# Ledger of designs, part 95: designed miniproteins, single chains, continued (4)

Each design is a single chain, and the fold is of that chain. pLDDT is the mean over its residues in the fold that is shown.

## One batch from the design tools (miniprotein)

Design m15290
Fold by ESMFold2-Fast:
Structure m15290 (fold): chain A 68 residues (1-68)
Amino acid sequence: SSEEEREKAHLEAKVAEVLAAETDAALRQRIQDARDAAHASNWDPEAVARLEAEVLRAVLARQEALAA
């Protein structure tokens, strides 16, 4: 549906923003691996949830770094 496509586009945009800001190679690799898994699985809900979790992990790490 158009709603599902908008959610997918939103997550893809968020992944791009996070990867552009992330300097930790290990966190970048985890996000890239999760993104690749989501694409390879044709956006299977479990793979999407993993990608969302890795994005959230990076966002929280960045928020903590900026607060320090």
Scores: mean pLDDT 82

Design m15291
Fold by ESMFold2-Fast:
Structure m15291 (fold): chain A 66 residues (1-66)
Amino acid sequence: MLDEMQEKVREIGELIKKLDEETAKKMEKYALKQYLEALDAYERGDYETALKIIEETKEKIEEVLK
């Protein structure tokens, strides 16, 4: 579980690096907020919700790259 979340977080970081500076700042702020929500879910033992939040965050950033 944690390894899956960490891998997706790395992928999110790589996607953000491909964005222009202003969009990257917005997406970093958004990704941080989502990561904290996912971490809260993980600490409560809600691993499915934690992973879902990270996956949805990655999908949103991929949409921005289009």
Scores: mean pLDDT 79

Design m15292
Fold by ESMFold2-Fast:
Structure m15292 (fold): chain A 90 residues (1-90)
Amino acid sequence: SEIEELEEKIKKLEEEMGKLHEEYENSEDPEEQKKILEEMLKKIDEMIKLYREIAKLAKEKGDEKKAEEFEAKIELLEDIKKKLEEELKK
């Protein structure tokens, strides 16, 4: 289904985010850390967009529970985004 295809794209982005987080933790260079944070922010924006599309499709199909689950995930990602943006300003 279209939702399953979007969920697979999100899974790949989550794996990429995990690798970026590991690179961030292992880096001692502030300029490298800044570049990793900028890349993580781009991935988060892409994930939010995909989650919004899944929530919309779930709502259209009458799957209110799935729509609410993905809306909650969007709120969590927006909170993470704010924290990373604050870290980037340092």
Scores: mean pLDDT 86

Design m15293
Fold by ESMFold2-Fast:
Structure m15293 (fold): chain A 85 residues (1-85)
Amino acid sequence: SKEEAKKRINEMFDKLRELLEEARRAVQAGDQARFDELYEKIVKLAKEILDFVMSDPNVTDEEKDEIFRKVQELLAELQALRAAA
């Protein structure tokens, strides 16, 4: 259903934000190995969000555009953290 698709997308974004905050802490701690692990997890989850959105018929084109923008913004934050590490 549309409501179940929205719930799943929100849950994936919540997890993505949690991982991004863990990545910020890893950078602050100078833990390169932990950052690299979290970077890979964030990139993988971002791809899973995009794959889900592209494959689910309950997600509208307008919702896809908004989700793509949000993923792009989070990945830009991740790249900024990587540059600072």
Scores: mean pLDDT 86

Design m15294
Fold by ESMFold2-Fast:
Structure m15294 (fold): chain A 64 residues (1-64)
Amino acid sequence: SIMDKMNAIQAKLDQPKLSRKQLMDIDTDIGVIQIQASVNKSSDDIHNKIQALADKVAAKMASL
């Protein structure tokens, strides 16, 4: 499910040693679930949670 994928991404983002490549791979995974959420007409809460994950990846990349 989308929630399981989001939880897996969150667990990856909580790792202390993420390279730029790992963050880019996570960003790609987030893009895939954003499309899936749109196609499935997921709730605004789900879309907002996915966007929060995308924002977290962007912030981590900017801090490298």
Scores: mean pLDDT 83

Design m15295
Fold by ESMFold2-Fast:
Structure m15295 (fold): chain A 88 residues (1-88)
Amino acid sequence: SMEAGEEAVETAERAVREAEEIAKANPGNIGAEIALGVAALVLGVMRLLRTKGAVSEETGRKLAESAERAKRSAELAAQGKEPLPEAA
């Protein structure tokens, strides 16, 4: 539904905001900056697909999960740990 798609976008937007705050708190941390970039890219793709009416509920959920994983990678980078892998 459109409502479920809006919730997925809100989740991704929240993940981008949290990743941005982590990057701001850790200036010059390249891993955190890359993770923020990935989260922002996922949100951009999700918004583009929604504009085209091409987002299924499952696709929206998976994209929101990808944005949350990118946020987690920013947290790990801020702790001096390796970011999460893009794919297993």
Scores: mean pLDDT 75

Design m15296
Fold by ESMFold2-Fast:
Structure m15296 (fold): chain A 55 residues (1-55)
Amino acid sequence: SDEELEALEREIRETLSSLSEAEADAFVQQLAAIVASTSDREERARRIRELIAAA
């Protein structure tokens, strides 16, 4: 849903703001890989949530 997308985008921004420059770069690289390799919206959202939890 749009609310879930907004929540994910907010969590991504908050995660990035809490990371060092090197950690943020690694996070962005992993995020880009998930987006590029995952066409299913639900699967992509799940993998992004897992990435945020690991950060």
Scores: mean pLDDT 81

Design m15297
Fold by ESMFold2-Fast:
Structure m15297 (fold): chain A 96 residues (1-96)
Amino acid sequence: KGVELLREVARRLRELAERTGLEEARAAAEAVEHAARLAEEGNLVLAFILASLTAVALEVEAELLLKQGRISPEVAEELLELAERIKEAARLIAEE
């Protein structure tokens, strides 16, 4: 369930990156995909750490990119929503 949520978030981040050209969204998608793979391989501790760090990075990026005028408020809200979903996935992985 946590892995499924990470894969859904990675797909949405890739779609966002394609739509917006944000390298930060593409990098986050790659990190989330890697976290999902680590969880599938049974490395739940590293999966949790990577997912959690990626969520924090997206929150910081959303704030900074919005302040710089590089993204719209709608894109910032989408990044924040995806960060919350990554945190939920990390929580589910920690319960394994």
Scores: mean pLDDT 87

Design m15298
Fold by ESMFold2-Fast:
Structure m15298 (fold): chain A 88 residues (1-88)
Amino acid sequence: GKEYAELALRGGERAAKGAKEGNASKATGGALSAIGSAISGALENGDSLKGEKAQKALEGANKVGKGAVEGDEKKALEGGKEAAKGAE
């Protein structure tokens, strides 16, 4: 639970840093890490993908991806925090 939440947060932070630096590889790598960790954390907690916690993890992960693509550091960071809460 908490380990995947931590990884989702770090993935969001890496995506945010990549977006700020214009580093597409770092932004994409951070986003993929946040998405994978959020999904894994939600599933390991026994939550279904239709549960509130799983939905929050997926919404956060989606926001990280959008922030990474758009170069929006704030969106990527906020998404990482939301994904972490859903993965916890």
Scores: mean pLDDT 76

Design m15299
Fold by ESMFold2-Fast:
Structure m15299 (fold): chain A 83 residues (1-83)
Amino acid sequence: MEELRELVKRAVEDVSKTEEEAKKIAELVSNSNGKVAGAAFEAIDEAHEEAKDDPEKQKAISDIAEYVLEAARKKAEEEEKKA
């Protein structure tokens, strides 16, 4: 999903917007089906490979991954209720 890739890219390239963009990605994961969570993790993995030699970008990617993982866990908990 190109939109998710673009959000991840912006969050990584502009450290001042990392938290804001990460929250947007997490919100998309929380309000969408599991397919969006998968796409978000793929975009994060791709960004990690591109920024492997940049520790600040690596930190931003880690923060984004944490937001997405938390959103995915909350979504999985809702699955227990068979919503």
Scores: mean pLDDT 74

Design m15300
Fold by ESMFold2-Fast:
Structure m15300 (fold): chain A 54 residues (1-54)
Amino acid sequence: KEEIDRLIKGLKQFGYTEYVEDLRSGKKSIDEVLSDFRKKNSGGMVGLFERIVS
């Protein structure tokens, strides 16, 4: 619950509002969002979200 809230905050700050709605409604899991970021963006954001989940 808290992990998802932290991800939502990060997503909003980085402009990924589409994933915010998906996570909030349960349409996408944390794993699916991380998978999308790996494909779309390389970098520390994926690592940040993995660290929040772990």
Scores: mean pLDDT 66

Design m15301
Fold by ESMFold2-Fast:
Order: structure tokens, then sequence, then C-alpha cells
Structure m15301 (fold): chain A 68 residues (1-68)
């Protein structure tokens, strides 16, 4: 899975722009599988990500999981 797929997924979430999406990737979440394994607490430590964005991200990941 490419970083472009992760960027497209993340930027589809309201409140996440390209710069923030790239920051998430740079923090070590380069695949959707890595994001699925992440904890909300770990994601909240990334600069620019608050609890609301963590909640939206996990909702989007749950939807992706149902689509597989």
Amino acid sequence: MSEDEVLEFLTSIPGIGPSLAQRIIDAGYRTLEELLAASPVELSKIPGIGPDLVGRLFRALAEYRRSQ
C-alpha cells in the first residue's frame, strides 16, 4: 500500500489537510494497516491532532474495515 493511498484516505476526513496527513505518515503511519493498529492516545500525541480528529479518524478506519 502506497503513501498516496494513506494521504487520500486521511485528506477525505473533515479537518485533515495534506500537511496534517503528511505529519501522520511521518510519525510512522505509512499504511492503513498501521493506522488500524494505532491507539487513540498515540495519535493524539501528533501535533495538530486533537481528540475530535482522532474520533473522526477511528470512525473512518472502522468504515474501511467494514468495506474489506
Scores: mean pLDDT 77

Design m15302
Fold by ESMFold2-Fast:
Structure m15302 (fold): chain A 107 residues (1-107)
Amino acid sequence: MKPERRYSLFETNGLRIATGSLVLEKKDGKGDILVTAAVASRKASDETLRRAVDELLQLGLEYGVKAIGISLSVDSPEAIQRALDGARAEAAANTTADKAVSVRVEL
């Protein structure tokens, strides 16, 4: 059975900034997660984009996966790339060799 979770994130002013889905797929007894984050607004702050990425990474870690792919579906402002790079650095610092999590961004 494929567990699927959907989420939406909003700014404090109610502006929708990100939506995504989390789909767990298992191959040969290993779990893979593909996470899609779509940014709906160019007005999203760096902090809000970072929070969205961190939330997705946390969900992936809770499912015990080795790799998380994040894709952006809008012209990515430089702020999104900075937020993703920060999240990658944090994920790398918090992983062990046996539980290494890799973050990949598809543009």
Scores: mean pLDDT 47

Design m15303
Fold by ESMFold2-Fast:
Structure m15303 (fold): chain A 68 residues (1-68)
Amino acid sequence: QKIKVKITAPQETNIAQIEAVVKQKDGYIVNETSDTDVQAVVPLQAVGPLREALEKNFPGAKIEEVAQ
């Protein structure tokens, strides 16, 4: 199963690295909603590991599940 998530970066310069992490977790980018926000689709089981990786590498990054 796959789920759509919104990821908010603490800085604009982190977006490219965040997109790379999403791809490493078998996800893909749907849209960049702003310079700091991206929407992605990831496997449901990858949401936890993705959240942990974001918190570790980008303190202050947020990840939210979206129903869209």
Scores: mean pLDDT 78

Design m15304
Fold by ESMFold2-Fast:
Structure m15304 (fold): chain A 78 residues (1-78)
Amino acid sequence: VTLLARVTLKDEAKAEEVAKKIEEVLRNTPGMLSYEVILAGDNKTILVRAEFESEEAAREALEKIKEIPGVESVEYQL
């Protein structure tokens, strides 16, 4: 299962901090196979592509990403 997500930040100064927290969530999600986290050039958008063994694992990661302080919104496709 592939998760594609666009994460919009409340504050550009928090971009690296939020990106690291997203990576931590992905690394600690059981059933995560691979991930790529990209900071966009505006420092306000983070792009996430992650591969999971199950939709349940992908949804668990997505829910945790939405709860990260500094995340304004998440647009996603599963």
Scores: mean pLDDT 83

Design m15305
Fold by ESMFold2-Fast:
Structure m15305 (fold): chain A 80 residues (1-80)
Amino acid sequence: RAKELEEELTKRLVEVKTAEELRAAVEEAVARALELAAEEEGFTVSPEELAQDRAPIEATIAAMTQAEIDELAKALREKL
């Protein structure tokens, strides 16, 4: 469920120190969320749709500065 994905993402983000690690954690969370959506709603997600959903998140992370990544990690630790 979404709560479990949020907990896993938050746990990984607490350990994240670089943009590359943040991107990897988000990619894994998005892939898992799409798998759960396909299972729950009974339809298949195409590889093209998966790439389209992932691309804007990857682009956002690539555009983030180290300070923004540090702030995001801090905010998520505080939410724990």
Scores: mean pLDDT 64

Design m15306
Fold by ESMFold2-Fast:
Structure m15306 (fold): chain A 102 residues (1-102)
Amino acid sequence: MILEQIESIPDLDPELKELNIEAVKAGVPAVVVGRSSNPELRKYLIEKAKELIEAARALGVPLTGGLSPPASFEETHSLEEVKKAIDERYQQALEELRRAAA
């Protein structure tokens, strides 16, 4: 079920796809999605997604979600504003993991 969901995500970065599949196979379903047409933002999202997947695995807590703001937000805001939105979502996800692990 989770593997099928990962495989059906359009335009998912191959590195993120492989990392999510490995997390599910390891018994910790950590499905984190990051998507951007901007290569700098894509790299930033991939790094944040990797950190969340590893944190979920280390804590033994399942995690599902996305870090990408809506495409309309990326189109109407500066690179710095989009990165700030990603950082805020990342911090929220880390806080949720910490609460679930406590």
Scores: mean pLDDT 69

Design m15307
Fold by ESMFold2-Fast:
Structure m15307 (fold): chain A 63 residues (1-63)
Amino acid sequence: MDPREALLREIGETLRRIGDGVQLYLQGKRLVEQGIANGDAALVAQGQALIAQGMAVGGLKPV
């Protein structure tokens, strides 16, 4: 097996995990913005929970 193939496979796995985390993070941000626009504190809380989950899944920085 080519060493580059092993590296590409690992990069692909990492990108998939990051992609999943980014999707959850973006969905959470949209819910927060919709909650703020509608004055719905429950949607804001739900969106913040999704942001936290997305960051944990994708290994994103907490900033």
Scores: mean pLDDT 75

Design m15308
Fold by ESMFold2-Fast:
Structure m15308 (fold): chain A 71 residues (1-71)
Amino acid sequence: SAAEQALAAELEARVEELLATADEAEFEEMRERVLALMNELARAGWEANPPERRQVIELLVQHEAAERLAA
């Protein structure tokens, strides 16, 4: 659906912004937004974003957060 496609596009844009962010406070804010968008896509039924993509995004975000916390 158009709503699912819009959420998927927003998620991709927010993930790119999150990974490009050097500021830790902005990173955490963007991380929360990415998680919120993934939850909205899950409620929409994942037609626009398959489960495998969600797992990759979740692992990527968790890995980046862990690396930043360790630094």
Scores: mean pLDDT 67

Design m15309
Fold by ESMFold2-Fast:
Formats: structure tokens, C-alpha cells, sequence
Structure m15309 (fold): chain A 58 residues (1-58)
């Protein structure tokens, strides 16, 4: 679920204000990148929030 993906990024909840499908897609892409590039949970979370802000205007 989107909540399970958010938990893997160290988030308490999926951020509000973005389309759920967009947020879930970005979370999956960031988690895949984190595995491939050996990013920390903190680095992956920052990348997710940055991309969400850019792509959803948050």
C-alpha cells in the first residue's frame, strides 16, 4: 500500500495535497533508486519530498 511505501521512507503518513497515484509512483521510483544507488533512508526521503514538491507543486 502507499502507507507501507511511506513507512519504508521513514514517514508517519503519505503527504496530503498530492494525487495518491502520483505520490505512490514517486515513492516506488525513489525506493528503487535508493536500492540501486545505496542511498540512506534519510536521503531517499529527501529525494521523495523534493520530487513531490516539484511534480505536485507542494
Amino acid sequence: SAQDLAALLGLEAVPAGAPAALAERIMREVLSKAIDEHLSVEEARREFLRRLAEEAGL
Scores: mean pLDDT 80

Design m15310
Fold by ESMFold2-Fast:
Structure m15310 (fold): chain A 102 residues (1-102)
Amino acid sequence: MVTEEYVRSFFESHDLPLHERLLRLAKELGLPGGTLEEVREALLNRKPNPSSPIASIGVFLGLEPEDRASDLSPATVRLLAELLNDLKENGAEETLKKYFDI
């Protein structure tokens, strides 16, 4: 189970671009290769559910320039933990149905 504290600690312990930190975290959690790329492609090609903050993680998928003033907010850390747990438990296809209109 991925906790908010674990996600924050992982990101704070790695001196890499945000998208590389998320990729390494996904690998450490045993997510299948290409799983984050499916989320990235969904953000590019599908409409996010308006009630979901999923669009806010585009920088963690390399879709937006990293702003050095951007801190890991508690809300962002929570969203990342929820996303990683959903991907690990349910796989990419079922997770994407939750966050995007089909």
Scores: mean pLDDT 76

Design m15311
Fold by ESMFold2-Fast:
Structure m15311 (fold): chain A 102 residues (1-102)
Amino acid sequence: AAEVDRLLAEVREHVEKAIQAVKNGDFEAAKKHIEEAYRAGARLAGLLSDPQKAAEYTQRMAELAKKAIEALENGDYDAAIEHMKEIGRVAEEVARDAKADL
């Protein structure tokens, strides 16, 4: 449980920092925080006992991170922020499933 809460907090922190970086016009910092949110989310998914479910969650977060970065590079900052928020929502779903397995 403590590790689930810690990794979820890391995803949330990086999503929040990515959104703030976009608002500040620091797009390189935003990309870095999107990548860190994905890495923390992948570690969180790795706590699941079902490897297929872990792979599916990891792929969902990878696609959202890719879409967020592509939207950012295209100047679609509203779409980028929505994809970043969705990474957080998927991570919350992963954390709930991981805790149910305990």
Scores: mean pLDDT 89

Design m15312
Fold by ESMFold2-Fast:
Structure m15312 (fold): chain A 97 residues (1-97)
Amino acid sequence: LTPAQAAEAEAAVHEIALAVFKVSLERGDKATLDDVKRIQKHADAAIEAYRQAGDEEGLKRVLELAIETFRLAAEVGDPQAAELARKYAEKYEKELK
């Protein structure tokens, strides 16, 4: 297993975790502040891992997934969770450019 392959596998695990959060929020589950912080940790870990792997398509895909997930959390979250989620969505939107 090369370092790039290891990074790709690590990125994929965190991307799956993000997708699971997105599905949960789409089903109407309420986002807590702790949930938003966990989403952010998975997003940052996936982004860093895809950068280390040199996978630009994976990086773009996970940024788009993170933005969508935070947008959903902003709609269904507690007030503090929604505010933090909006801030993170904006941050990742700037990274996508």
Scores: mean pLDDT 87

Design m15313
Fold by ESMFold2-Fast:
Structure m15313 (fold): chain A 82 residues (1-82)
Amino acid sequence: SSAEEELLRRLRELERRLNQIAQRALELNDQDTLAELGQLVGEIQQLARDYFYNSMPMEEVRRRLDEIEERLEQLEERVEAL
């Protein structure tokens, strides 16, 4: 479905960005950023489960993805400033 395609596309982009931030955080020995990334990975995995197994509506999925993307952008800015 188009909704599932949108979700999978956004999840792939989040994974790419998470991996880039994690690599930079590791180079900087930024344990706080690594811990926050770990939390975001858990939230993303739970979001996917809730959509596929618990019938979470796509509007709620989009709201949560937007929130996760905003938090990820803040982490990107933090590691780029160092």
Scores: mean pLDDT 88

Design m15314
Fold by ESMFold2-Fast:
Structure m15314 (fold): chain A 87 residues (1-87)
Amino acid sequence: SSAYAQQVQQEGQQVIEELEKLKEEIERLREYLPEELAEGLIGFLDDQIAQLRASSSDPEQMQQAVEQGRGLAEVARGAILGARRKA
């Protein structure tokens, strides 16, 4: 359904924006994170943003990418919270 495709596309864009903001926060807090963890999270965030952008042709693939992106966002938020406690 076109309505389903539009909703999933909107969710995908929202998750992209969320992951971009989390990447920016990790880069800002980089000195309070292990170097390998910061680089790894930035890499995973970039890869997931690319996957979301690439998944526009299939609503089911986009929904999976949205779910993976939300899971990654939770991991990134945990790392950010830990870094803020060390700052």
Scores: mean pLDDT 88

Design m15315
Fold by ESMFold2-Fast:
Structure m15315 (fold): chain A 68 residues (1-68)
Amino acid sequence: MSDEEIYEEMLEIARRRFEELLAQGLSVEDALRRAMLLAIEEYERRTGEPVPMSVLRRVARELEAWAA
């Protein structure tokens, strides 16, 4: 997979998790933090490969934008 494909997959997982956590009553900050961790865990579980650091930085920046 390319870094771009990994990034898109990570964002899709994080978005789904973020919405679920918000529906459960978590704050935006807590939901973003947990959604990122869950997205990393789900990706690594499915692929057996670590998320590239370049992708992690891009996902983190995008998630911070969701709080604005």
Scores: mean pLDDT 82

Design m15316
Fold by ESMFold2-Fast:
Structure m15316 (fold): chain A 61 residues (1-61)
Amino acid sequence: SSREKLIEAYTQVALELLANTSSSLETVLELIRDYLIKFEGFSEEEAEEMVEEIRARVEAA
């Protein structure tokens, strides 16, 4: 559930960055991956899984 809430929160962050900046999707997702590892404490593998879910949700929006 906390993982799901972070995926929802970072999906919204990604959509806002894409709407309000000139950043590419790949740049935004790489920044989110770094935040998940450095600030949320996820492993590289866990962060990659979460980023792929965020990518899917952003592309479906």
Scores: mean pLDDT 86

Design m15317
Fold by ESMFold2-Fast:
Structure m15317 (fold): chain A 86 residues (1-86)
Amino acid sequence: GPTPASLEWLKEKKKLLEEALKEIPKIIELLKKGAEEVVEYAVNTENVPRSELELLDEKEVEEAIKKLEELKKKLEELLEKLKKAE
């Protein structure tokens, strides 16, 4: 069977995964809000076309959000595997 040290390691990793899964949605929401604020600021200065800035910021933000959503799914799968190992 598993050693006491391996069981405590498993519990610590499970807790970290649960904390990460709680925080990732908050980070995604903040990232979405931050991008909107940057675009609105640039448009209000009348120095940058909204369409040009929105295209760049939306793609970069969408890619970052997609990576965070993929990470969340991988962490959820890992957490399920860890729960089944108990």
Scores: mean pLDDT 67

Design m15318
Fold by ESMFold2-Fast:
Structure m15318 (fold): chain A 87 residues (1-87)
Amino acid sequence: SADAAATEALIEEAERKFEEGDYSSHGALLTAAGILSTTVADPAARAALVARGKALTDKSAEHLSAKQQQLRQQLIQTSQQLQQERR
């Protein structure tokens, strides 16, 4: 259906925006895809699109969490190194 094709296009655009580092557009597109997926009349197609959107959301959330954790670890290491340099 047109709604299924449009939902899939939004998910693909969300993937592209994430690869570009545009996390704001990525999140907005995933939200739009989630809303539009509710209009997909075929339950099997709807379930598949919802699962695909969730898989992308989980991957992007994990990547962003890892990046935040890495930044936190770098800040801790820098703080420890500065303390050692003063000894």
Scores: mean pLDDT 83

Design m15319
Fold by ESMFold2-Fast:
Structure m15319 (fold): chain A 84 residues (1-84)
Amino acid sequence: ELPDPTEELSEEQMREVLEKAKKSKDPQEKLAALEVLMSAALANPEKLSEELLKELEELFESIKPYLSDEDVAAYRALLATIKA
């Protein structure tokens, strides 16, 4: 079930969160940003541009070494769902 309030994260706002996460050296900040962005993307996948989706994939790749194998598989499945 998709909640309407997810629209507070517009494409510009999601890009801003991505930029802040990319510049952060703290894996916890990157993880928090990834979770927020994944949640927003799952709620409204049709509103994501291909450019923003590529940036989200790049953030995931940057944090992948700090994730368990199970978490990596879970986020990979979520990305595949968003891309479908």
Scores: mean pLDDT 73

Design m15320
Fold by ESMFold2-Fast:
Formats: structure tokens, C-alpha cells, sequence
Structure m15320 (fold): chain A 90 residues (1-90)
């Protein structure tokens, strides 16, 4: 379920396991509109702030750029500029 996948992603905030992060994000992408967008963007923001793994940051960057989850401009304004800034500087 979406809450279960978001809880799993939260457990991975400090993880260097890019394959596990990628797997969870692909599962969240497949759920699309069923995902809580605010919680997802907050978790992606936390991962970009805390991760030292270039591979994890690349996985998050690709998810933000190519996701089928429809984010609004207001969703991106809340976290998107900070996420993109951290991804560009790492």
C-alpha cells in the first residue's frame, strides 16, 4: 500500500542502498495518484539533504524528473526548488 511504501522510504532516508531506494520509488510511481504527494516530496527532500551517496541522489533526481505522479506547481514550490538545488550541487 502507499502508506507502507512511504514508511519503507522513510526508513531509507540515511541509506546508501541506491537499488533499494530505486525499487521503492518505482513501486510508488506505479501507484501514481494513490500516493500522498506531500509526504512523498517531504521524504525526497529529507533524502537529498541527508544522503552522501551520489547513486541515491541520482535515483531521486530521475524519479523527480520522470515520475508519473502528477505534482502541481504548489507541490514543487514547497520542496521542489530545495530538492533540485541539492541534486544539482551533489
Amino acid sequence: SSPSLLAELKSLINSEDAAKVDSVLKQLESLGAKVNKDELLKLLYDITRKSSSPEVLEVVKKFIEYTKISFTPSDYNKYGSQILFHLQTN
Scores: mean pLDDT 73

Design m15321
Fold by ESMFold2-Fast:
Structure m15321 (fold): chain A 101 residues (1-101)
Amino acid sequence: MEKAKEAALRVARQLEAVAKMSTDPEIAERYRKLAEEIRKAVEEGNFKQAADILKEASKLMEELAKRYEKELSPVAADFYRWLAERAKNAAKLFEKAYEEE
């Protein structure tokens, strides 16, 4: 459980960093909201909700990676794929923890 919480909070911190670096207020707000929802779910012990939010964040980051590929920005595309994979792995850690309850 502790490893799942740590992984989720690391993803939340990265989403907060993305929000801070974004020049578009709507994009910044969306990523900040995802980070807040992850933190809240972890704090409340709602690990199923945390897993679901992390899966959603992963999908959004994969879409952003594909967009940056089209814009010929491979470094940004690779970063968002890496973040998507981290979110997906954190979700899997929570799902595995449910089997041990």
Scores: mean pLDDT 78

Design m15322
Fold by ESMFold2-Fast:
Structure m15322 (fold): chain A 107 residues (1-107)
Amino acid sequence: SLETQLTILMLLISTSGNILVARKAYEKGKYDLAEEQLKAAVKTFEDAARLVSKEFPEYREQLDALVQKMNDILEKLQQGKISIKEALDEIEKIFKEFQSLVHKLIA
């Protein structure tokens, strides 16, 4: 539905905003804020992916895999196995892949 498409777009904007704030926080040495914003980005990403998988169930497995990758990155970050910069770079890559899929499906 149009309403669902608008909700997906709003969640994409929210995810993008959280990633941007996380990067700025990281650049200013505000590491706790950067981690908080990355957690927020993954949450809004999961909400967006869930809505897309409900509207386009043929992409559910692919979307579940992207959500799993996002959560794995956060877990590694919390365990100190990767840097905040590495987490930012990997999350941005996954998010761009997701944006490309959404553009294809609703454009």
Scores: mean pLDDT 89

Design m15323
Fold by ESMFold2-Fast:
Structure m15323 (fold): chain A 106 residues (1-106)
Amino acid sequence: MLEEKIKELEKTLLELAKELGLSQETLEAIKKAFEYLLKEDLVGAGDEFAKVVEALKPKLSKEDLEKLQKLLSELIQALGAKDYEEAIESAEKLIEFINELLKELK
């Protein structure tokens, strides 16, 4: 369940990054962030997500960027606490939010 949701979130975030025209370096940072998440290396994941957030600053509204950062932080905190039920819920909320952003871009 959790691994499947994390992989779905990765695919969804990669689709958003491609629609926003983000660089190959940012796409690689997304992939690395999710590799670190699956290994439970939350520090490594956080560092790569920080790069992704910086790349999104000129592409998203301040409100959307702040919501994305909050949801990513909630996911990382849930994983760090080993609250896998909350981690699944946080991943689902992130997927839903990113899909809403994708609808506005298409």
Scores: mean pLDDT 86

Design m15324
Fold by ESMFold2-Fast:
Structure m15324 (fold): chain A 89 residues (1-89)
Amino acid sequence: ATPPIELSPEQLEKIDAAAANDKELQQLEQEVIAAADAGDRAKLIAKTRQLVERVTALLDELVAQGVISEAQRAQIVAYLDALLQALEA
């Protein structure tokens, strides 16, 4: 088995800073929280899917900037997809 690819603390800080500056991502996070608080499972799933898509777009930008590798991006996307599938189960 291939060992998991880990992010350095500096890479994590840069990802966090990029997410904090992404207004669409922040709005989607608020919508996910609101859906969870309301117990609206269908809306929670739909908004979490939109959040994963926006995070994926942000990760593509970070790869283009040389902040993370394509292998690290692929691992993060696979992890987010697995979480989304678990939520839909």
Scores: mean pLDDT 80

